Designed miniproteins, single chains, continued (2). Designs and how they scored, part 82

Each design is a single chain, and the fold is of that chain. pLDDT is the mean over its residues in the fold that is shown.

## One batch from the design tools (miniprotein)

Design m6822
Fold by ESMFold2-Fast:
Structure m6822 (fold): chain A 85 residues (1-85)
Amino acid sequence: GEIEELRKEAEELRKEVLELMKEVKLSREELLRVIGLILRAIGLEIDAELLLKKGKYDEAKEKLKEAIRLLKEAKEILKRAKEEE
């Protein structure tokens, strides 16, 4: 279902972001920004799980989409930093 697809996308993006962090030299400002995005995404994933337990599927879906958006932003920062190496 759509929720399972969104969960998988968020998990795969989180793995990609963590792997990119191993390969890329970040400034302190960029590192703090990436960490902030990851922590916010994790919080949204937790909120989505709580909403799913309450049967609030549409609200959970929106939280997962926002988490994916934040992880994509983190990935973009890491890709730009890698291109500058």
Scores: mean pLDDT 87

Design m6823
Fold by ESMFold2-Fast:
Order: C-alpha cells, then sequence, then structure tokens
Structure m6823 (fold): chain A 71 residues (1-71)
C-alpha cells in the first residue's frame, strides 16, 4: 500500500516536471480502482496504448474501464 502511494506521488511529480516515467502494473490497477477518469488522463499523457497496457500485464477488465473513462 505505502509503496504504491509513494510511486503514485512520484508519478504525479514526474508528469508535472515533464519526466518520462512508466508506472507499474500495480500502480495502474490501483489508480483505476480509485479514480478511473484520473487514471485514463495519466495513460493518455504517457501515450500508453492498449497494447502497452497488455504488455505491462494489466487485466482486460481494467483496460475496458480505462476505455469507458476516456469517453
Amino acid sequence: MDDVMRQLADLGRSLRNGRSIVPSRDVLEFMVRQNPQAAADVVRRLGLSVGDLRRLGVSQSTIDRLRQAQR
């Protein structure tokens, strides 16, 4: 839990500073569970495709939630 929250804070800081950082599968899964709209915005800013999410091992149900939140 604490590691995921720290990684999420680091990701937010890196995105504001224009740094390239790829979140882990666990961070993405956590973000989608907490706020799918914010998770969709992060995925879009990072330029992650559906194929990229599948390569990271993100579940199909989580990918579907992200796609719905992007509408």
Scores: mean pLDDT 71

Design m6824
Fold by ESMFold2-Fast:
Structure m6824 (fold): chain A 92 residues (1-92)
Amino acid sequence: ADVAAVIDEVTRLEFELLRQGKSQEEADAEAARRLATHPEVQALFDEILKKAKEIGVSPEALKELEKRSATSLNAGIIILAVDKAIEREKAR
């Protein structure tokens, strides 16, 4: 729910940047930055990391996820990818 609101906000920003004549690459970079640094996205990433640990994901995989989170660059993208993968698995 909260992530959906953030995605909607960032999508509107990307659309505005494109309308202003910014390149697709510039719009994508700004959208990714806003997602990764948003407090709600960071909180959800923490919950995903906690659940992964409870499920028994390997220590090496957990370190890789923490590394990606620490850069703040891809936290939102990681959250979206994990959520989409879980949703797809449940649909099967």
Scores: mean pLDDT 61

Design m6825
Fold by ESMFold2-Fast:
Structure m6825 (fold): chain A 96 residues (1-96)
Amino acid sequence: MTAGAVYKDGKLYLFGSAEKFGIKVGDEVTVKLGDKEATSVLREGEPIFGLPALSFDVPEELVKEGTEIKVGDKTLKVVAVSPYGDYTYLVLEEVK
């Protein structure tokens, strides 16, 4: 599965619904890159670019290629990062 997200002001907005990802609002989200790790809670996000989004807090230092995001039984890996206006755009791939 491929997913898109944007990052701004400490929050990652994952495009799609909780149902699409098989996850739940209120689930623990763990973001990891090497020895760096942060945990937050999955929230309903405001629509971004008119698209439904989920949101969770991510330290800026973890907003980079190679970072893994675990929520429920799913793991998503950041495979691309690019600037997009006042956002950072991310491409995510589900890890097997």
Scores: mean pLDDT 81

Design m6826
Fold by ESMFold2-Fast:
Structure m6826 (fold): chain A 84 residues (1-84)
Amino acid sequence: MFEEVEEILKAIKERIKEFESKVSAELTKEEEEKIKKVAKENAEVFRKRLEEMGLEEEDIKKLVEKVYELSYRAEKITLASEKE
């Protein structure tokens, strides 16, 4: 279970890296704060899903940190691409 979720997050991370190399970011301070808020909300939703799946608290913490990072990066790419 944990290993399967980690492998999925790893695949998402590689895809985000690919898009990051292709997009130039024109973010304001206001836009960065908005993206951080969305990333935090996404991490909270993901935490609840992992709890429903019966994962151990320590594993949940590790995965939630990764989701916050990936969500922040994905939102940044999405917003930057919309400005192109």
Scores: mean pLDDT 77

Design m6827
Fold by ESMFold2-Fast:
Structure m6827 (fold): chain A 114 residues (1-114)
Amino acid sequence: SLEKDLDEIINEAQELIRSLGLTPEEVEEIRKAAFEKAESLPGFDQLSDLEKRLLLLMYFLTEVLKRHDLTPEQIERVERILAKVEEILKKYNLSPLVKQAFEETRKALEEKRK
């Protein structure tokens, strides 16, 4: 199910956040920035709860990639998260907003590999 697939992705993201050693205050700042970006998008309120969770996760990862230098192991974790999200996007007919957010996160990741 989409819900189960999303839970697996959230577990990977939670482990990434723990590995970064961010303070609760830093995590909240990133969460707020991701939420503010997501809420600013036309059509956000019409998304399903699962689509909203995926969108917020994508923008959260984009903010992490912009703000922090990541180790090779942390980069590999982001790559695994994105690979699972791409599989979900191919398997389920999700909103173009989720696809766009995914592409923005992928671009941010590619810039960090340089």
Scores: mean pLDDT 86

Design m6828
Fold by ESMFold2-Fast:
Structure m6828 (fold): chain A 92 residues (1-92)
Amino acid sequence: SAIARAQAFHDDLVAALRAERATANADGQAVIDEAIARLDQHFQRQLEYARQLEQQGNLREAQLVLDVAQGMMLIMYSVTKKVVEKLNKEAA
C-alpha cells in the first residue's frame, strides 16, 4: 500500500540518521536528534491526514499527501546530513 511504502521510506531515513549519529560529534548528535524528532512529527501528522482522506474516499489526494511528505522528508534528511558533515570537519 501507499502508506506501507511511505512508512518504510520514513523508517529508512531515520535509520540512516541514527547510523550517522554513531560517528557524529556532540553538536552533530544534537542536530540529528532534532532532525529525527522533526521527521517523526512531520510524518505522523501527514500520515494521519492521509488516513483521514482515505476514510473519506479521497484516495488520490491521500497519495499526493504521502508523495509530498516523502519529498519533504528527503530534503530534511539531505540538509541534516550536510550540516553534520560540516560540524564534524570543523571539530577536527
Scores: mean pLDDT 87

Design m6829
Fold by ESMFold2-Fast:
Structure m6829 (fold): chain A 62 residues (1-62)
Amino acid sequence: SILEVARELLLDESLSLEEILARLEEAGAPAELLERLRSFGDDRLAREVLLGIEEIKRGLGL
């Protein structure tokens, strides 16, 4: 899933935000996910929190 790809890329501290966003776009990530990740800039913790929320919402069918 796109969320699994996003989590793997965001956990890789060697990748820049620009590289992560490019990889996610290639994987077919939706524009709203890319926009939210970009809005947090280089804050890795904020991106991890966002993915955690998205995983919970998906698990609950929200």
Scores: mean pLDDT 68

Design m6830
Fold by ESMFold2-Fast:
Structure m6830 (fold): chain A 101 residues (1-101)
Amino acid sequence: MSEEQRRQIAILEEMMALNRELSRNLNAAKTQQERLAHVDRYTAKFNELIKEIEDPELAKLLREQQDAIRSLVEQGDLVSAQFQLLAQNGELYVRIRQLER
């Protein structure tokens, strides 16, 4: 496996960790203001990681999924937001497995 493949895997693993952190923070938050503050911090960190993704199709997919998660939280649809976070981690996991081959 190349150094660049290892670097891309590390970025995807960091993204999965951010999604788990957001999921926990959304579940722990008691107010909509708290939830939106968590999404803002998550979005800033996640967008920085997207800049390091070499696959433009994956970067596009991740941006679209991030916009969907934000929209769902803004609407108060926390159940759908949690399912979107889970689905994105599924996509990230598949991509990691592909890069390990």
Scores: mean pLDDT 88

Design m6831
Fold by ESMFold2-Fast:
Structure m6831 (fold): chain A 86 residues (1-86)
Amino acid sequence: GPIDKAYDNAKKALTDQAKKNNGLITGNQASGVAKKALLQSGISQVAADKASQKILDLGKQKGKITPDEAAKAAKDGILDALKDQK
C-alpha cells in the first residue's frame, strides 16, 4: 500500500546516506533524510514528524545508527501517528 511504498522509499534514502558515511548515520542526518522521503511519498506532516522524532530519540541514545535501525524507528513513529488518528 502507500505506507509500505513510503517506508521502502525512506529505507532506500537512509541506505544511500549511510553509504556516504561508512554504513552509519547520525540521528540528525537520518531524521532529515527519512522525513523528506516520507513527505515526498505522500505521508502526512504529523506522521513524518513522529517518524523523525523516533529516529532523533534513537540517535541520542546510540549516537551512530544503521539505516535499518533508522527505518524501523521511522515505521514505529508512523504507526504511533496512525493510532492517534482514531
Scores: mean pLDDT 82

Design m6832
Fold by ESMFold2-Fast:
Structure m6832 (fold): chain A 92 residues (1-92)
Amino acid sequence: SIRGKTIFEFLDELKKELEKLGNEDLLNKLNKIIDMINKQADPLEIAEQILELAKELVKLGMHEQARELAELTIRSFRNVLSPELRAELEAI
């Protein structure tokens, strides 16, 4: 359930799951996203990096985590998403 969960809480949970799987490439991508958020980087660039992470999660069969990440991203970045980026996130 994503109700009441922040994107930060989800990213922390996802990091622990990826650490258990030993997927260093995805951990590096996730850590880059966390760093961008903490440094208040461009919200659109953050959302684009999250979409790429969600696509990689789908390729690994982590469909539930990819979908939850996409939904939280649409919610958290609603006012800055392009129509194209939103459509790609909704397609996850």
Scores: mean pLDDT 84

Design m6833
Fold by ESMFold2-Fast:
Structure m6833 (fold): chain A 111 residues (1-111)
Amino acid sequence: NPLEKQEELEKIAEKISVEEAEEILRKHGMEDLVEALRKLGAEKSLKMAAAALEVFKLPKIAAVGAGLREALKNSDLETVEYLLEKLIELDPNMDRELADRLLEGLRKILK
């Protein structure tokens, strides 16, 4: 059940410090994500991505997706834009035109 897994992920993410989340992401080769989310002040997205990788052992694309969902929930457009670009980078089958249209739609809704 996706909803039950999301609630567990959120509870675990709350228990992880920002410093622990940064160490987890660096261990998994995601230093660029740490630096970007730190600059954006997106601490909850950072924790969600770390929990998805370390606890649920999800692939990097799913971890970025978890951070993106948290950014959307918080109406953090700058973090959404960064994480959506990161998803495109990690998924070579992603339709760039569709992604660009989704981002344009999100800018109109969140602003």
Scores: mean pLDDT 77

Design m6834
Fold by ESMFold2-Fast:
Order: C-alpha cells, then sequence, then structure tokens
Structure m6834 (fold): chain A 94 residues (1-94)
C-alpha cells in the first residue's frame, strides 16, 4: 500500500537524516498523494529541478510562492517543500 511504502521510506530517512526529516517526508508524501495529480507533481518537479540543483533557494521560494498563488499547491505543501529543501541544504553544508 502507499501508506506502507511511505512508512518504509520514512524509516530509512530517519536512520540516515533524522526524525525531523522523516516527519517532513511523511507529511509531504501523504499530502502529495491526497492533493496532487501526476501532472501537477511533474510540473512541480520540472520547475524546481534546475533552481534546486543550482542551490538557488530564493528562486525555489519564488516558484513555490507562485504555485501556491496560482492554486497549483496548497500553502501547507509549499511550506513542507521549502522545509525539505532547507534540510537538504543544511546536510550538504556539513
Amino acid sequence: SAEADIEATAARVEAIVGPEAAEVFRELARLALEELSEEQMRLIVERLTEPARKRDFEEVKRILEELVKEGKLSERMGELLLRAYEIRAARADA
């Protein structure tokens, strides 16, 4: 089941990154399954891939705010995605 897959992945995230990252992943994955179509997910990934790769977090924030304003993301999804990028950035700097 999707819930079992989420929990299995969250357990691995917790072991590698920590409980905060695992909790962000659980909430993000559950909301994505509930709120996003495959097309919406593809659009989000496409828009964020290049800025995230370049570590342009101001551009990531701008794109997420634009998607929320356009009604393509809930405000909560935008906040969780931004938090996920912040956690990733902190780990990359270590």
Scores: mean pLDDT 76

Design m6835
Fold by ESMFold2-Fast:
Structure m6835 (fold): chain A 70 residues (1-70)
Amino acid sequence: DLDYLLTQTAGARLARELGGDGFANRVASEILKLYEEGKSLDEIIEVAAERLGVSPSTITRERDRIRAEL
């Protein structure tokens, strides 16, 4: 619940700061969907990276950035 709210709020804030629905908002949306599916944190990172066509380390950095903005 808290991570959901954090991801949504920070993702929206970052998207606005970057000038629209940028990569950060797409990362936030995918993490949220996978969390709602009941996947583990490791699975969320792996599957989100696969769906977005980026490395798992890119997802981890964006997650950490989103958390830092809150």
Scores: mean pLDDT 66

Design m6836
Fold by ESMFold2-Fast:
Structure m6836 (fold): chain A 75 residues (1-75)
Amino acid sequence: SEREKLIEQAIEYLRGLLDYIISQAASNPEEAKRAIDRLRELWEEFAKTFKMSEEKIKEVEELIRKAEEEVEKAM
């Protein structure tokens, strides 16, 4: 469906955005942490709006958690 394609594209964009944030963490860890926190909030709303499956919600939560761990290592 068009909704499923949108969700898959959004997750791919999230992966790229998280990689970018991690790349900036060594130079600005506080800003990187704030960016991850904001992304988590936005994705919780996105998941509710687009009625994402539990499987996809867990996938996104794991991506954000791993990115947060990488940023925390830079602090």
Scores: mean pLDDT 85

Design m6837
Fold by ESMFold2-Fast:
Structure m6837 (fold): chain A 64 residues (1-64)
Amino acid sequence: GEFRRGLLEIASQTENPEARRLIGEVERAVEEGDYAAARAYIEQLGTLDPEAAARVRALLDRHE
């Protein structure tokens, strides 16, 4: 879907493997319907890569 594609694009643009892992955790949480966990992972991502976190949050807001 568009959400997964957007997450993969953001992950491909980060040099930090921990940031890529957190983006994967956001995808998994959303697939499981756990939006609280997804938001927590985005906050963690923001401490490593605030630009990537902002882009992931915008994708999540559009996905609902």
Scores: mean pLDDT 84

Design m6838
Fold by ESMFold2-Fast:
Structure m6838 (fold): chain A 74 residues (1-74)
Amino acid sequence: KEEEIIDKLMAKLKELGVPVTREDIRELAKERGISELEAAIRVYANAIAFKNQLSREERDKLYEKLKEEVEKEL
C-alpha cells in the first residue's frame, strides 16, 4: 500500500542523512501538484542525485526507474 512505500522511502532518506517528515512530503506534494507518494520518490531521487553528483538527465532517469519499482509494489 502507498503508506508503507512512503514509510520505506522516509526510512531510506533518514539512513542517507536526509531526515524527512511526513509533513515535508505533504508540503512538497501540495507545492508541485503531485501525490504524496510521487513527492516521496522525488525527494529520495534528489537525495541520491545530490550525494552522487548526478547530472539532470541521470536524475530524471532515476525518477523513472524508482516510479517503475513503486508501480511493481502496488
Scores: mean pLDDT 79

Design m6839
Fold by ESMFold2-Fast:
Structure m6839 (fold): chain A 96 residues (1-96)
Amino acid sequence: EEVELRRELARLGLELARAILAGDVERAEALLEELRKLRERAEELGFEDVAAEADALIELAERAIAALRAGDKKTAIKLAIALAVRAIGIEIEAEL
């Protein structure tokens, strides 16, 4: 169901933002892999909007993890906030 996928996408995005803010690269990478699996499932089911939103979260997460590995904490924090805001927006849309 599309609504269930949107809720899971929002949950993963928020957890990923928390992991990045905590500097937990291993947890962030594990959550990113779960996000990639959800994106693939959404595409297979034809939920193009959910897949596109997952792609946006994946790009933000990849950049944030790269920033963490480079020691660029400021960029990582900004990207984590962007992830959290986007995830909250997805959750709100899932309720409408």
Scores: mean pLDDT 86

Design m6840
Fold by ESMFold2-Fast:
Structure m6840 (fold): chain A 91 residues (1-91)
Amino acid sequence: SPLEKAEELLEEMEELARRAEEAARAGRREELERLARELERKHRELMELIRENEEKLDPRKATILMARAIALVSEAWVALRQVERGRPVVV
């Protein structure tokens, strides 16, 4: 069903976000940037799936899925900015 596919995409995004958090804690900037971009790609896939199936999806459930997905993308980019700010003042 469209709902099951949307939930599956969100689960994939949650796994990517978990890896992004691990990369951020380890200071692995390049890996974190790659994961942030992958989260954006999965977010676009989720948004398109919801748009294409809006008549088949409960609006409340769709809104919750969209809100959660946006939060995961935002958190990854915030983490990347924090890691970037941790650069030594002198190279």
Scores: mean pLDDT 84

Design m6841
Fold by ESMFold2-Fast:
Structure m6841 (fold): chain A 68 residues (1-68)
Amino acid sequence: SAAERERRREEARELAEQFRRLLLALGADSVEYRVVSPEEVELTITYDGETTVLRLSVDELRQFLTLF
């Protein structure tokens, strides 16, 4: 349903925000994210003048967050 899709999208946003805060705490200069779908986010990370674009599934985000 549309409501279930919206809830999953909001969950993806919450996980992306947690990961953004983590990367900033680890010394990233800037971190921006975009929710591509309920299952996938895109992160634009700048560290020491280098910019990297990274696409992660929501499952990958959860996995990375459990390592910290």
Scores: mean pLDDT 85

Design m6842
Fold by ESMFold2-Fast:
Structure m6842 (fold): chain A 91 residues (1-91)
Amino acid sequence: SSADISEQIRNLTKRTKELTEKVEQGDKKAQEELVQLYIDYADLLASMGELEMALEVAKHAVRLGEKYNVSQELIEEARKQVERLEKELAE
């Protein structure tokens, strides 16, 4: 349901904020988990039809992945999300 998806988004947002401090302190596991959470968050937003927010989140995932040098697979997944969402929004 829409309420369930909204709760998942809120939970992901809270976890993202909690991980951000560890990420900034150089925790490699937290850095990788943060990028994955942003990818998941973008998918949830897209499933709700919130494509503009999903695109912003997906772009942020790409930038964080590059900044913290996370796995190439995660960076490529986020880039693919960006391309798909940009096409849907006709930006």
Scores: mean pLDDT 82

Design m6843
Fold by ESMFold2-Fast:
Structure m6843 (fold): chain A 111 residues (1-111)
Amino acid sequence: SAAETRALAERRRKLAGDPEEVEAFHRWDAYTALVAALEALRNARAGRDPTVEVSYDLSKTPREQVAENLKRIEALDPEAAERFRKAWEEGRLDEVTTELLQRYEAEIRAL
Protein backbone atom coordinates (compact mmCIF):
# COMPACT_ATOMS: atom_id res chain seq x y z
CA SER A 1 0.00 0.00 0.00
CA ALA A 2 1.02 3.64 -0.45
CA ALA A 3 0.92 4.29 3.31
CA GLU A 4 3.06 1.20 4.02
CA THR A 5 5.56 2.16 1.30
CA ARG A 6 5.83 5.70 2.70
CA ALA A 7 6.36 4.33 6.22
CA LEU A 8 9.21 2.11 4.99
CA ALA A 9 10.83 5.04 3.14
CA GLU A 10 10.53 7.22 6.26
CA ARG A 11 12.16 4.51 8.39
CA ARG A 12 15.04 4.17 5.91
CA ARG A 13 15.51 7.96 5.90
CA LYS A 14 15.82 8.01 9.71
CA LEU A 15 18.48 5.26 9.57
CA ALA A 16 20.69 7.10 7.01
CA GLY A 17 22.29 9.46 9.58
CA ASP A 18 23.84 11.53 6.74
CA PRO A 19 22.37 14.94 5.73
CA GLU A 20 23.09 14.23 2.05
CA GLU A 21 21.27 10.86 2.26
CA VAL A 22 18.34 12.53 4.08
CA GLU A 23 18.11 15.10 1.26
CA ALA A 24 18.29 12.33 -1.38
CA PHE A 25 15.46 10.47 0.43
CA HIS A 26 13.41 13.70 0.46
CA ARG A 27 13.87 14.10 -3.31
CA TRP A 28 13.08 10.38 -3.82
CA ASP A 29 9.80 10.73 -1.86
CA ALA A 30 8.73 13.86 -3.80
CA TYR A 31 9.60 12.36 -7.22
CA THR A 32 7.91 9.03 -6.37
CA ALA A 33 4.69 10.86 -5.43
CA LEU A 34 4.76 12.83 -8.70
CA VAL A 35 5.34 9.68 -10.82
CA ALA A 36 2.35 8.00 -9.12
CA ALA A 37 0.14 11.07 -9.68
CA LEU A 38 1.15 11.37 -13.36
CA GLU A 39 0.47 7.65 -13.95
CA ALA A 40 -2.93 8.03 -12.20
CA LEU A 41 -3.79 11.00 -14.46
CA ARG A 42 -2.61 9.11 -17.57
CA ASN A 43 -4.75 6.08 -16.60
CA ALA A 44 -7.82 8.26 -15.85
CA ARG A 45 -7.53 10.04 -19.24
CA ALA A 46 -7.35 6.62 -20.95
CA GLY A 47 -10.49 5.41 -19.11
CA ARG A 48 -8.48 3.05 -16.87
CA ASP A 49 -8.45 2.72 -13.06
CA PRO A 50 -6.45 5.74 -11.79
CA THR A 51 -5.32 3.87 -8.63
CA VAL A 52 -1.50 3.69 -8.61
CA GLU A 53 0.52 2.29 -5.70
CA VAL A 54 3.49 4.34 -4.51
CA SER A 55 6.46 1.96 -4.63
CA TYR A 56 10.01 2.25 -3.27
CA ASP A 57 12.69 -0.25 -4.25
CA LEU A 58 14.62 -0.48 -0.98
CA SER A 59 17.39 -2.48 -2.72
CA LYS A 60 18.47 0.65 -4.65
CA THR A 61 20.11 3.83 -3.33
CA PRO A 62 17.96 6.98 -3.01
CA ARG A 63 20.10 8.64 -5.71
CA GLU A 64 19.44 5.78 -8.17
CA GLN A 65 15.69 5.99 -7.45
CA VAL A 66 15.69 9.79 -7.95
CA ALA A 67 17.43 9.36 -11.32
CA GLU A 68 14.96 6.64 -12.45
CA ASN A 69 11.92 8.64 -11.29
CA LEU A 70 13.18 11.79 -13.05
CA LYS A 71 13.52 9.85 -16.34
CA ARG A 72 9.96 8.53 -15.88
CA ILE A 73 8.62 12.04 -15.21
CA GLU A 74 10.43 13.26 -18.36
CA ALA A 75 8.68 10.51 -20.37
CA LEU A 76 5.23 11.35 -18.93
CA ASP A 77 5.45 15.16 -18.66
CA PRO A 78 8.66 16.88 -19.90
CA GLU A 79 7.45 20.28 -18.62
CA ALA A 80 6.96 18.89 -15.09
CA ALA A 81 10.46 17.33 -15.20
CA GLU A 82 12.02 20.71 -16.09
CA ARG A 83 10.02 22.44 -13.32
CA PHE A 84 11.26 19.83 -10.80
CA ARG A 85 14.89 20.29 -11.88
CA LYS A 86 14.63 24.09 -11.42
CA ALA A 87 12.62 23.75 -8.17
CA TRP A 88 15.36 21.54 -6.68
CA GLU A 89 18.08 24.04 -7.69
CA GLU A 90 16.03 26.92 -6.16
CA GLY A 91 15.12 25.08 -2.91
CA ARG A 92 11.41 25.08 -3.90
CA LEU A 93 10.88 21.33 -4.39
CA ASP A 94 8.13 21.00 -1.74
CA GLU A 95 6.18 24.00 -3.14
CA VAL A 96 6.31 22.78 -6.75
CA THR A 97 5.52 19.17 -5.74
CA THR A 98 2.42 20.34 -3.83
CA GLU A 99 1.25 22.55 -6.74
CA LEU A 100 1.67 19.78 -9.35
CA LEU A 101 0.00 17.11 -7.18
CA GLN A 102 -3.00 19.42 -6.55
CA ARG A 103 -3.24 20.19 -10.29
CA TYR A 104 -3.17 16.51 -11.31
CA GLU A 105 -5.74 15.54 -8.63
CA ALA A 106 -8.03 18.36 -9.87
CA GLU A 107 -7.65 17.17 -13.49
CA ILE A 108 -8.59 13.60 -12.48
CA ARG A 109 -11.68 14.87 -10.60
CA ALA A 110 -12.72 16.94 -13.66
CA LEU A 111 -12.80 13.80 -15.86
Scores: mean pLDDT 74

Design m6844
Fold by ESMFold2-Fast:
Structure m6844 (fold): chain A 66 residues (1-66)
Amino acid sequence: SMMEELLKEAEELKEEILKIVKEKYGDVAQRVAEHELTELIEEAKKEGKLEEAVKKLRQIKDSVEK
């Protein structure tokens, strides 16, 4: 379903962001980011706002890649 595809994309974006954060800022920053991004995805899943969550995660990824 579209919602399953959006959830998969959100989880993949989270993993990519966490890898970049760990490489640039270290393990403590990665743990904080993991907590925040997990909460973002869980809330979005509960509220049916996964499309908005994916958009936000893409913006975060673009920011941390620079």
Scores: mean pLDDT 87

Design m6845
Fold by ESMFold2-Fast:
Structure m6845 (fold): chain A 77 residues (1-77)
Amino acid sequence: SALNSSDLEVRKAALIEALNSDDLDTVVAAAQLLSRESLETQLEIASQLKSPLAQQWLLLAAPEEHREALREAIAKS
């Protein structure tokens, strides 16, 4: 699966696609996987999200210390 690729760029592309999906289960699973990535990767992906559903689940899945930075990245998108 691209979401479990050892290549970061492949995982990032797959995560963005999954998070912009209309399928809630896919969005939730992708948000959980993204929460395991670095803050830098989370911020890059957050700035590319267009779906309010994806933005909400990213914030819910994220570590507390990352949430303020992620909210700012989303707001600037």
Scores: mean pLDDT 81

Design m6846
Fold by ESMFold2-Fast:
Structure m6846 (fold): chain A 68 residues (1-68)
Amino acid sequence: MSDEELLRGAQGALEGARAALATGDGALAKVSYHGAQEVLELGAKGEARELAEEALRLARDAMTKSGV
């Protein structure tokens, strides 16, 4: 996976996590959590890693809020 693909994945996961928090969408929160985990497991560095770590945290909060 390219660094650009990892960055795009991290950005998508972060956007999804933020939307899940705003809407209470537990399914979106789970998808965003798994997306962030995958980006981190694939060795994301720099901005991609930072965004994925933020997405992981926010997605976890969103799952807690939605009860899933």
Scores: mean pLDDT 83

Design m6847
Fold by ESMFold2-Fast:
Structure m6847 (fold): chain A 64 residues (1-64)
Amino acid sequence: SKKEALRAALTHAVANGLTPDYDAAIEALKAGNYDEALKAIMGATPGPVDPEKLARLEAEIDKL
């Protein structure tokens, strides 16, 4: 499912110390653009931890 794919991609990014474009992923999910959200998460690069943005993205995925 879309929800499972997004959760798997986000879990992989976090486990590997990667920071996705949280704002782009959240905005894409709110717009119903699931493929764009997945692309934003899968395009994650090494970067600083943002637990507040991570929690917001997880909450948005949980609405699916």
Scores: mean pLDDT 84

Design m6848
Fold by ESMFold2-Fast:
Structure m6848 (fold): chain A 74 residues (1-74)
Amino acid sequence: SVFDEFMERLEELAEKARKAETVEELERVRNEIQRLMNEVVSQLSDEQLAEASARVREIEEEIERKIKELKEKE
């Protein structure tokens, strides 16, 4: 299903974010997540969209935190 494929791709992107060591790599992952979400949003049920949005938020929060840590010297 579109939902199952999207959730699987999100977990692959979460792994890329965990392995990323630069702000540039993290921003690329974040942009890809947003692109994927925009592609599927019209194809998901309200329940699936809620679950997908929650998982995206979790991953984006992890990315934002890591970007802030990398941008702060020391």
Scores: mean pLDDT 83

Design m6849
Fold by ESMFold2-Fast:
Structure m6849 (fold): chain A 75 residues (1-75)
Amino acid sequence: AAVDEAVRQLLLGMEYLGWDTPEAARRIAKVVEQAPAGLEAAGATVRPDYFAELVARLKEIAKALEEGKTIAELL
């Protein structure tokens, strides 16, 4: 699914950049949450369900990292 692939690419990017903390995952979730409004302001048509699901998955990742999981374990 498109969301699953986006999550996988985000996890790979986080691992590559060393953004392996719960705070990093929460920061990314906040940016993704705000992206639809910026895209709509720029004249784009967005899929709200896609971004909502992506944010939910990033919040789950943040919780897993808080519980001691690593990015590698989530891939």
Scores: mean pLDDT 81

Design m6850
Fold by ESMFold2-Fast:
Structure m6850 (fold): chain A 73 residues (1-73)
Amino acid sequence: MEELLERLAELARRAEEAGEMEVARLVQDAGTALASGNLKLALRYLRRARELSTDEEIREELEEIIKQVEELM
């Protein structure tokens, strides 16, 4: 869990650097949802972030994180 939260924080920073502010916000919101134990809400934010992102590296990272969160359910 802690590793996923660190990874989401880093991904949000990378999204901000790429100019994808909406993606960064959604990733931050997903981190808050995960920390609260709301896995369904976290997945909704992460899937939306993946749909909005045009950066291939960010999308690949989001896909991997989504799979890890799904495994926690």
Scores: mean pLDDT 85

Design m6851
Fold by ESMFold2-Fast:
Structure m6851 (fold): chain A 68 residues (1-68)
Amino acid sequence: MSAAEKEALELVDQILAAVRAGDLAKAQELDKQYVALLNKLRQEDPEAAAAVEKERREKFLALAQELE
């Protein structure tokens, strides 16, 4: 796993934590950082970028179910 892939996954976890805490401003700032890093990762390792996007989608779906 590359350093960029690890950083992207850490940003996903930080965004989820911010959303759970109700800190939407922090979640938005972290999401901007995530998008920038994901675009870079997609150019360097498109398979790793796809894996990160899939994991983010699954984690956000789980969070949505927690908030019901």
Scores: mean pLDDT 82

Design m6852
Fold by ESMFold2-Fast:
Structure m6852 (fold): chain A 57 residues (1-57)
Amino acid sequence: MLSGQQEIDAAIEAMQLTLKEVKEKEAKGIELSALEIVRLFVDIYNELRAEKEKELA
């Protein structure tokens, strides 16, 4: 289980990684919809949470 602070840290990191991915796709001429950006954030956030939980196991 992650603490509230660890979940907040994971969310901030996921937002930063999501923005980086969006910028990289835009540089390649790929436009993402708002829903696609939200889905990307959720996927990255869940991955970061799983990695942090694995470190505690």
Scores: mean pLDDT 79

Design m6853
Fold by ESMFold2-Fast:
Structure m6853 (fold): chain A 77 residues (1-77)
Amino acid sequence: SMRYRQLAVDLVRAIAAGDRAAVEAAVEELAALVAEKYGEEAGEFAREKLLALAEEAAARFSPEELAEAAAEGEAAL
């Protein structure tokens, strides 16, 4: 749904900005949506995987590359 896509864009933008609080907020909202549909264990799994993905993305991509990806994702919403 559009809400998942918006939160994914918000997450990438937060990673690009190095804003840990915004990363955690976006991950928590995404995990909560997963938990609502598939149960609490699925939500915890999603939280763990999304935080790991955020750390990996920050290590592998420049802030400029991440910001560009977020802008392209937002334009596609």
Scores: mean pLDDT 86

Design m6854
Fold by ESMFold2-Fast:
Structure m6854 (fold): chain A 66 residues (1-66)
Amino acid sequence: DPEKGKELFEKYLKDYFTVNGKGGSKLPDLTGLPKEGIKRFLKMGVEGFIPPFSDEEAEAIADYLS
């Protein structure tokens, strides 16, 4: 669900990534990853930056970024 993914991206990720998923030196460029790679990264989270997401939330965000 890309609309749910957009809402989650804007709520939790927008301050760390551009709308194209480009991150800083500590964070990967999400647009350079395959969808499964994006989902794996989001389910792991990044301490202090990104909370770990559920499978459903990670898929929604990956759908939005695709």
Scores: mean pLDDT 71

Design m6855
Fold by ESMFold2-Fast:
Structure m6855 (fold): chain A 94 residues (1-94)
Amino acid sequence: ERVEEAIREFERAAELAKEAVKLDPSNQYAKAAYGLTLGAINALRQGRVDLAISLAEKAAELFKKAADNSTDPKVQKLYREAAEEAERAAELLR
């Protein structure tokens, strides 16, 4: 089901972000994006699909900014993958 698939994509984005934040703990964009990703999961569990999409899109933008502000290629890859998972989840909900 699309909603369950979207939740799994958001959970994957959150795990990638959590790993990246451990390696890059001073990155405020990454912390904000992680928080928004958790917000999207909670919104979706409450049936608030439009809110989940909005939060996921904002999270993806912030993950891209986090990647741009990181110098570690491994951390940049984690942020980019988190953004992709958040974007896929938003697309599944449209």
Scores: mean pLDDT 84

Design m6856
Fold by ESMFold2-Fast:
Structure m6856 (fold): chain A 70 residues (1-70)
Amino acid sequence: SPLDEEIARVRAEIEELNARMEQLRADYKANESTLTPEEGRKYMIEMLNLVADRTDAEVRLRRLEREKAA
């Protein structure tokens, strides 16, 4: 089903975003003691962007799941 394929793609996108967020957290923690306030802000901004992208993907997934249930 094209709908099932789209659901699978959005789920894969969410998994990729979660992996990127985990990598960003790991990188932040590894460098935490040497970060300037400016570098710390860059990590925060990147994390906020990833959270926004994941939220958008989760909203798309919920819409697709409702279409499948209908």
Scores: mean pLDDT 89

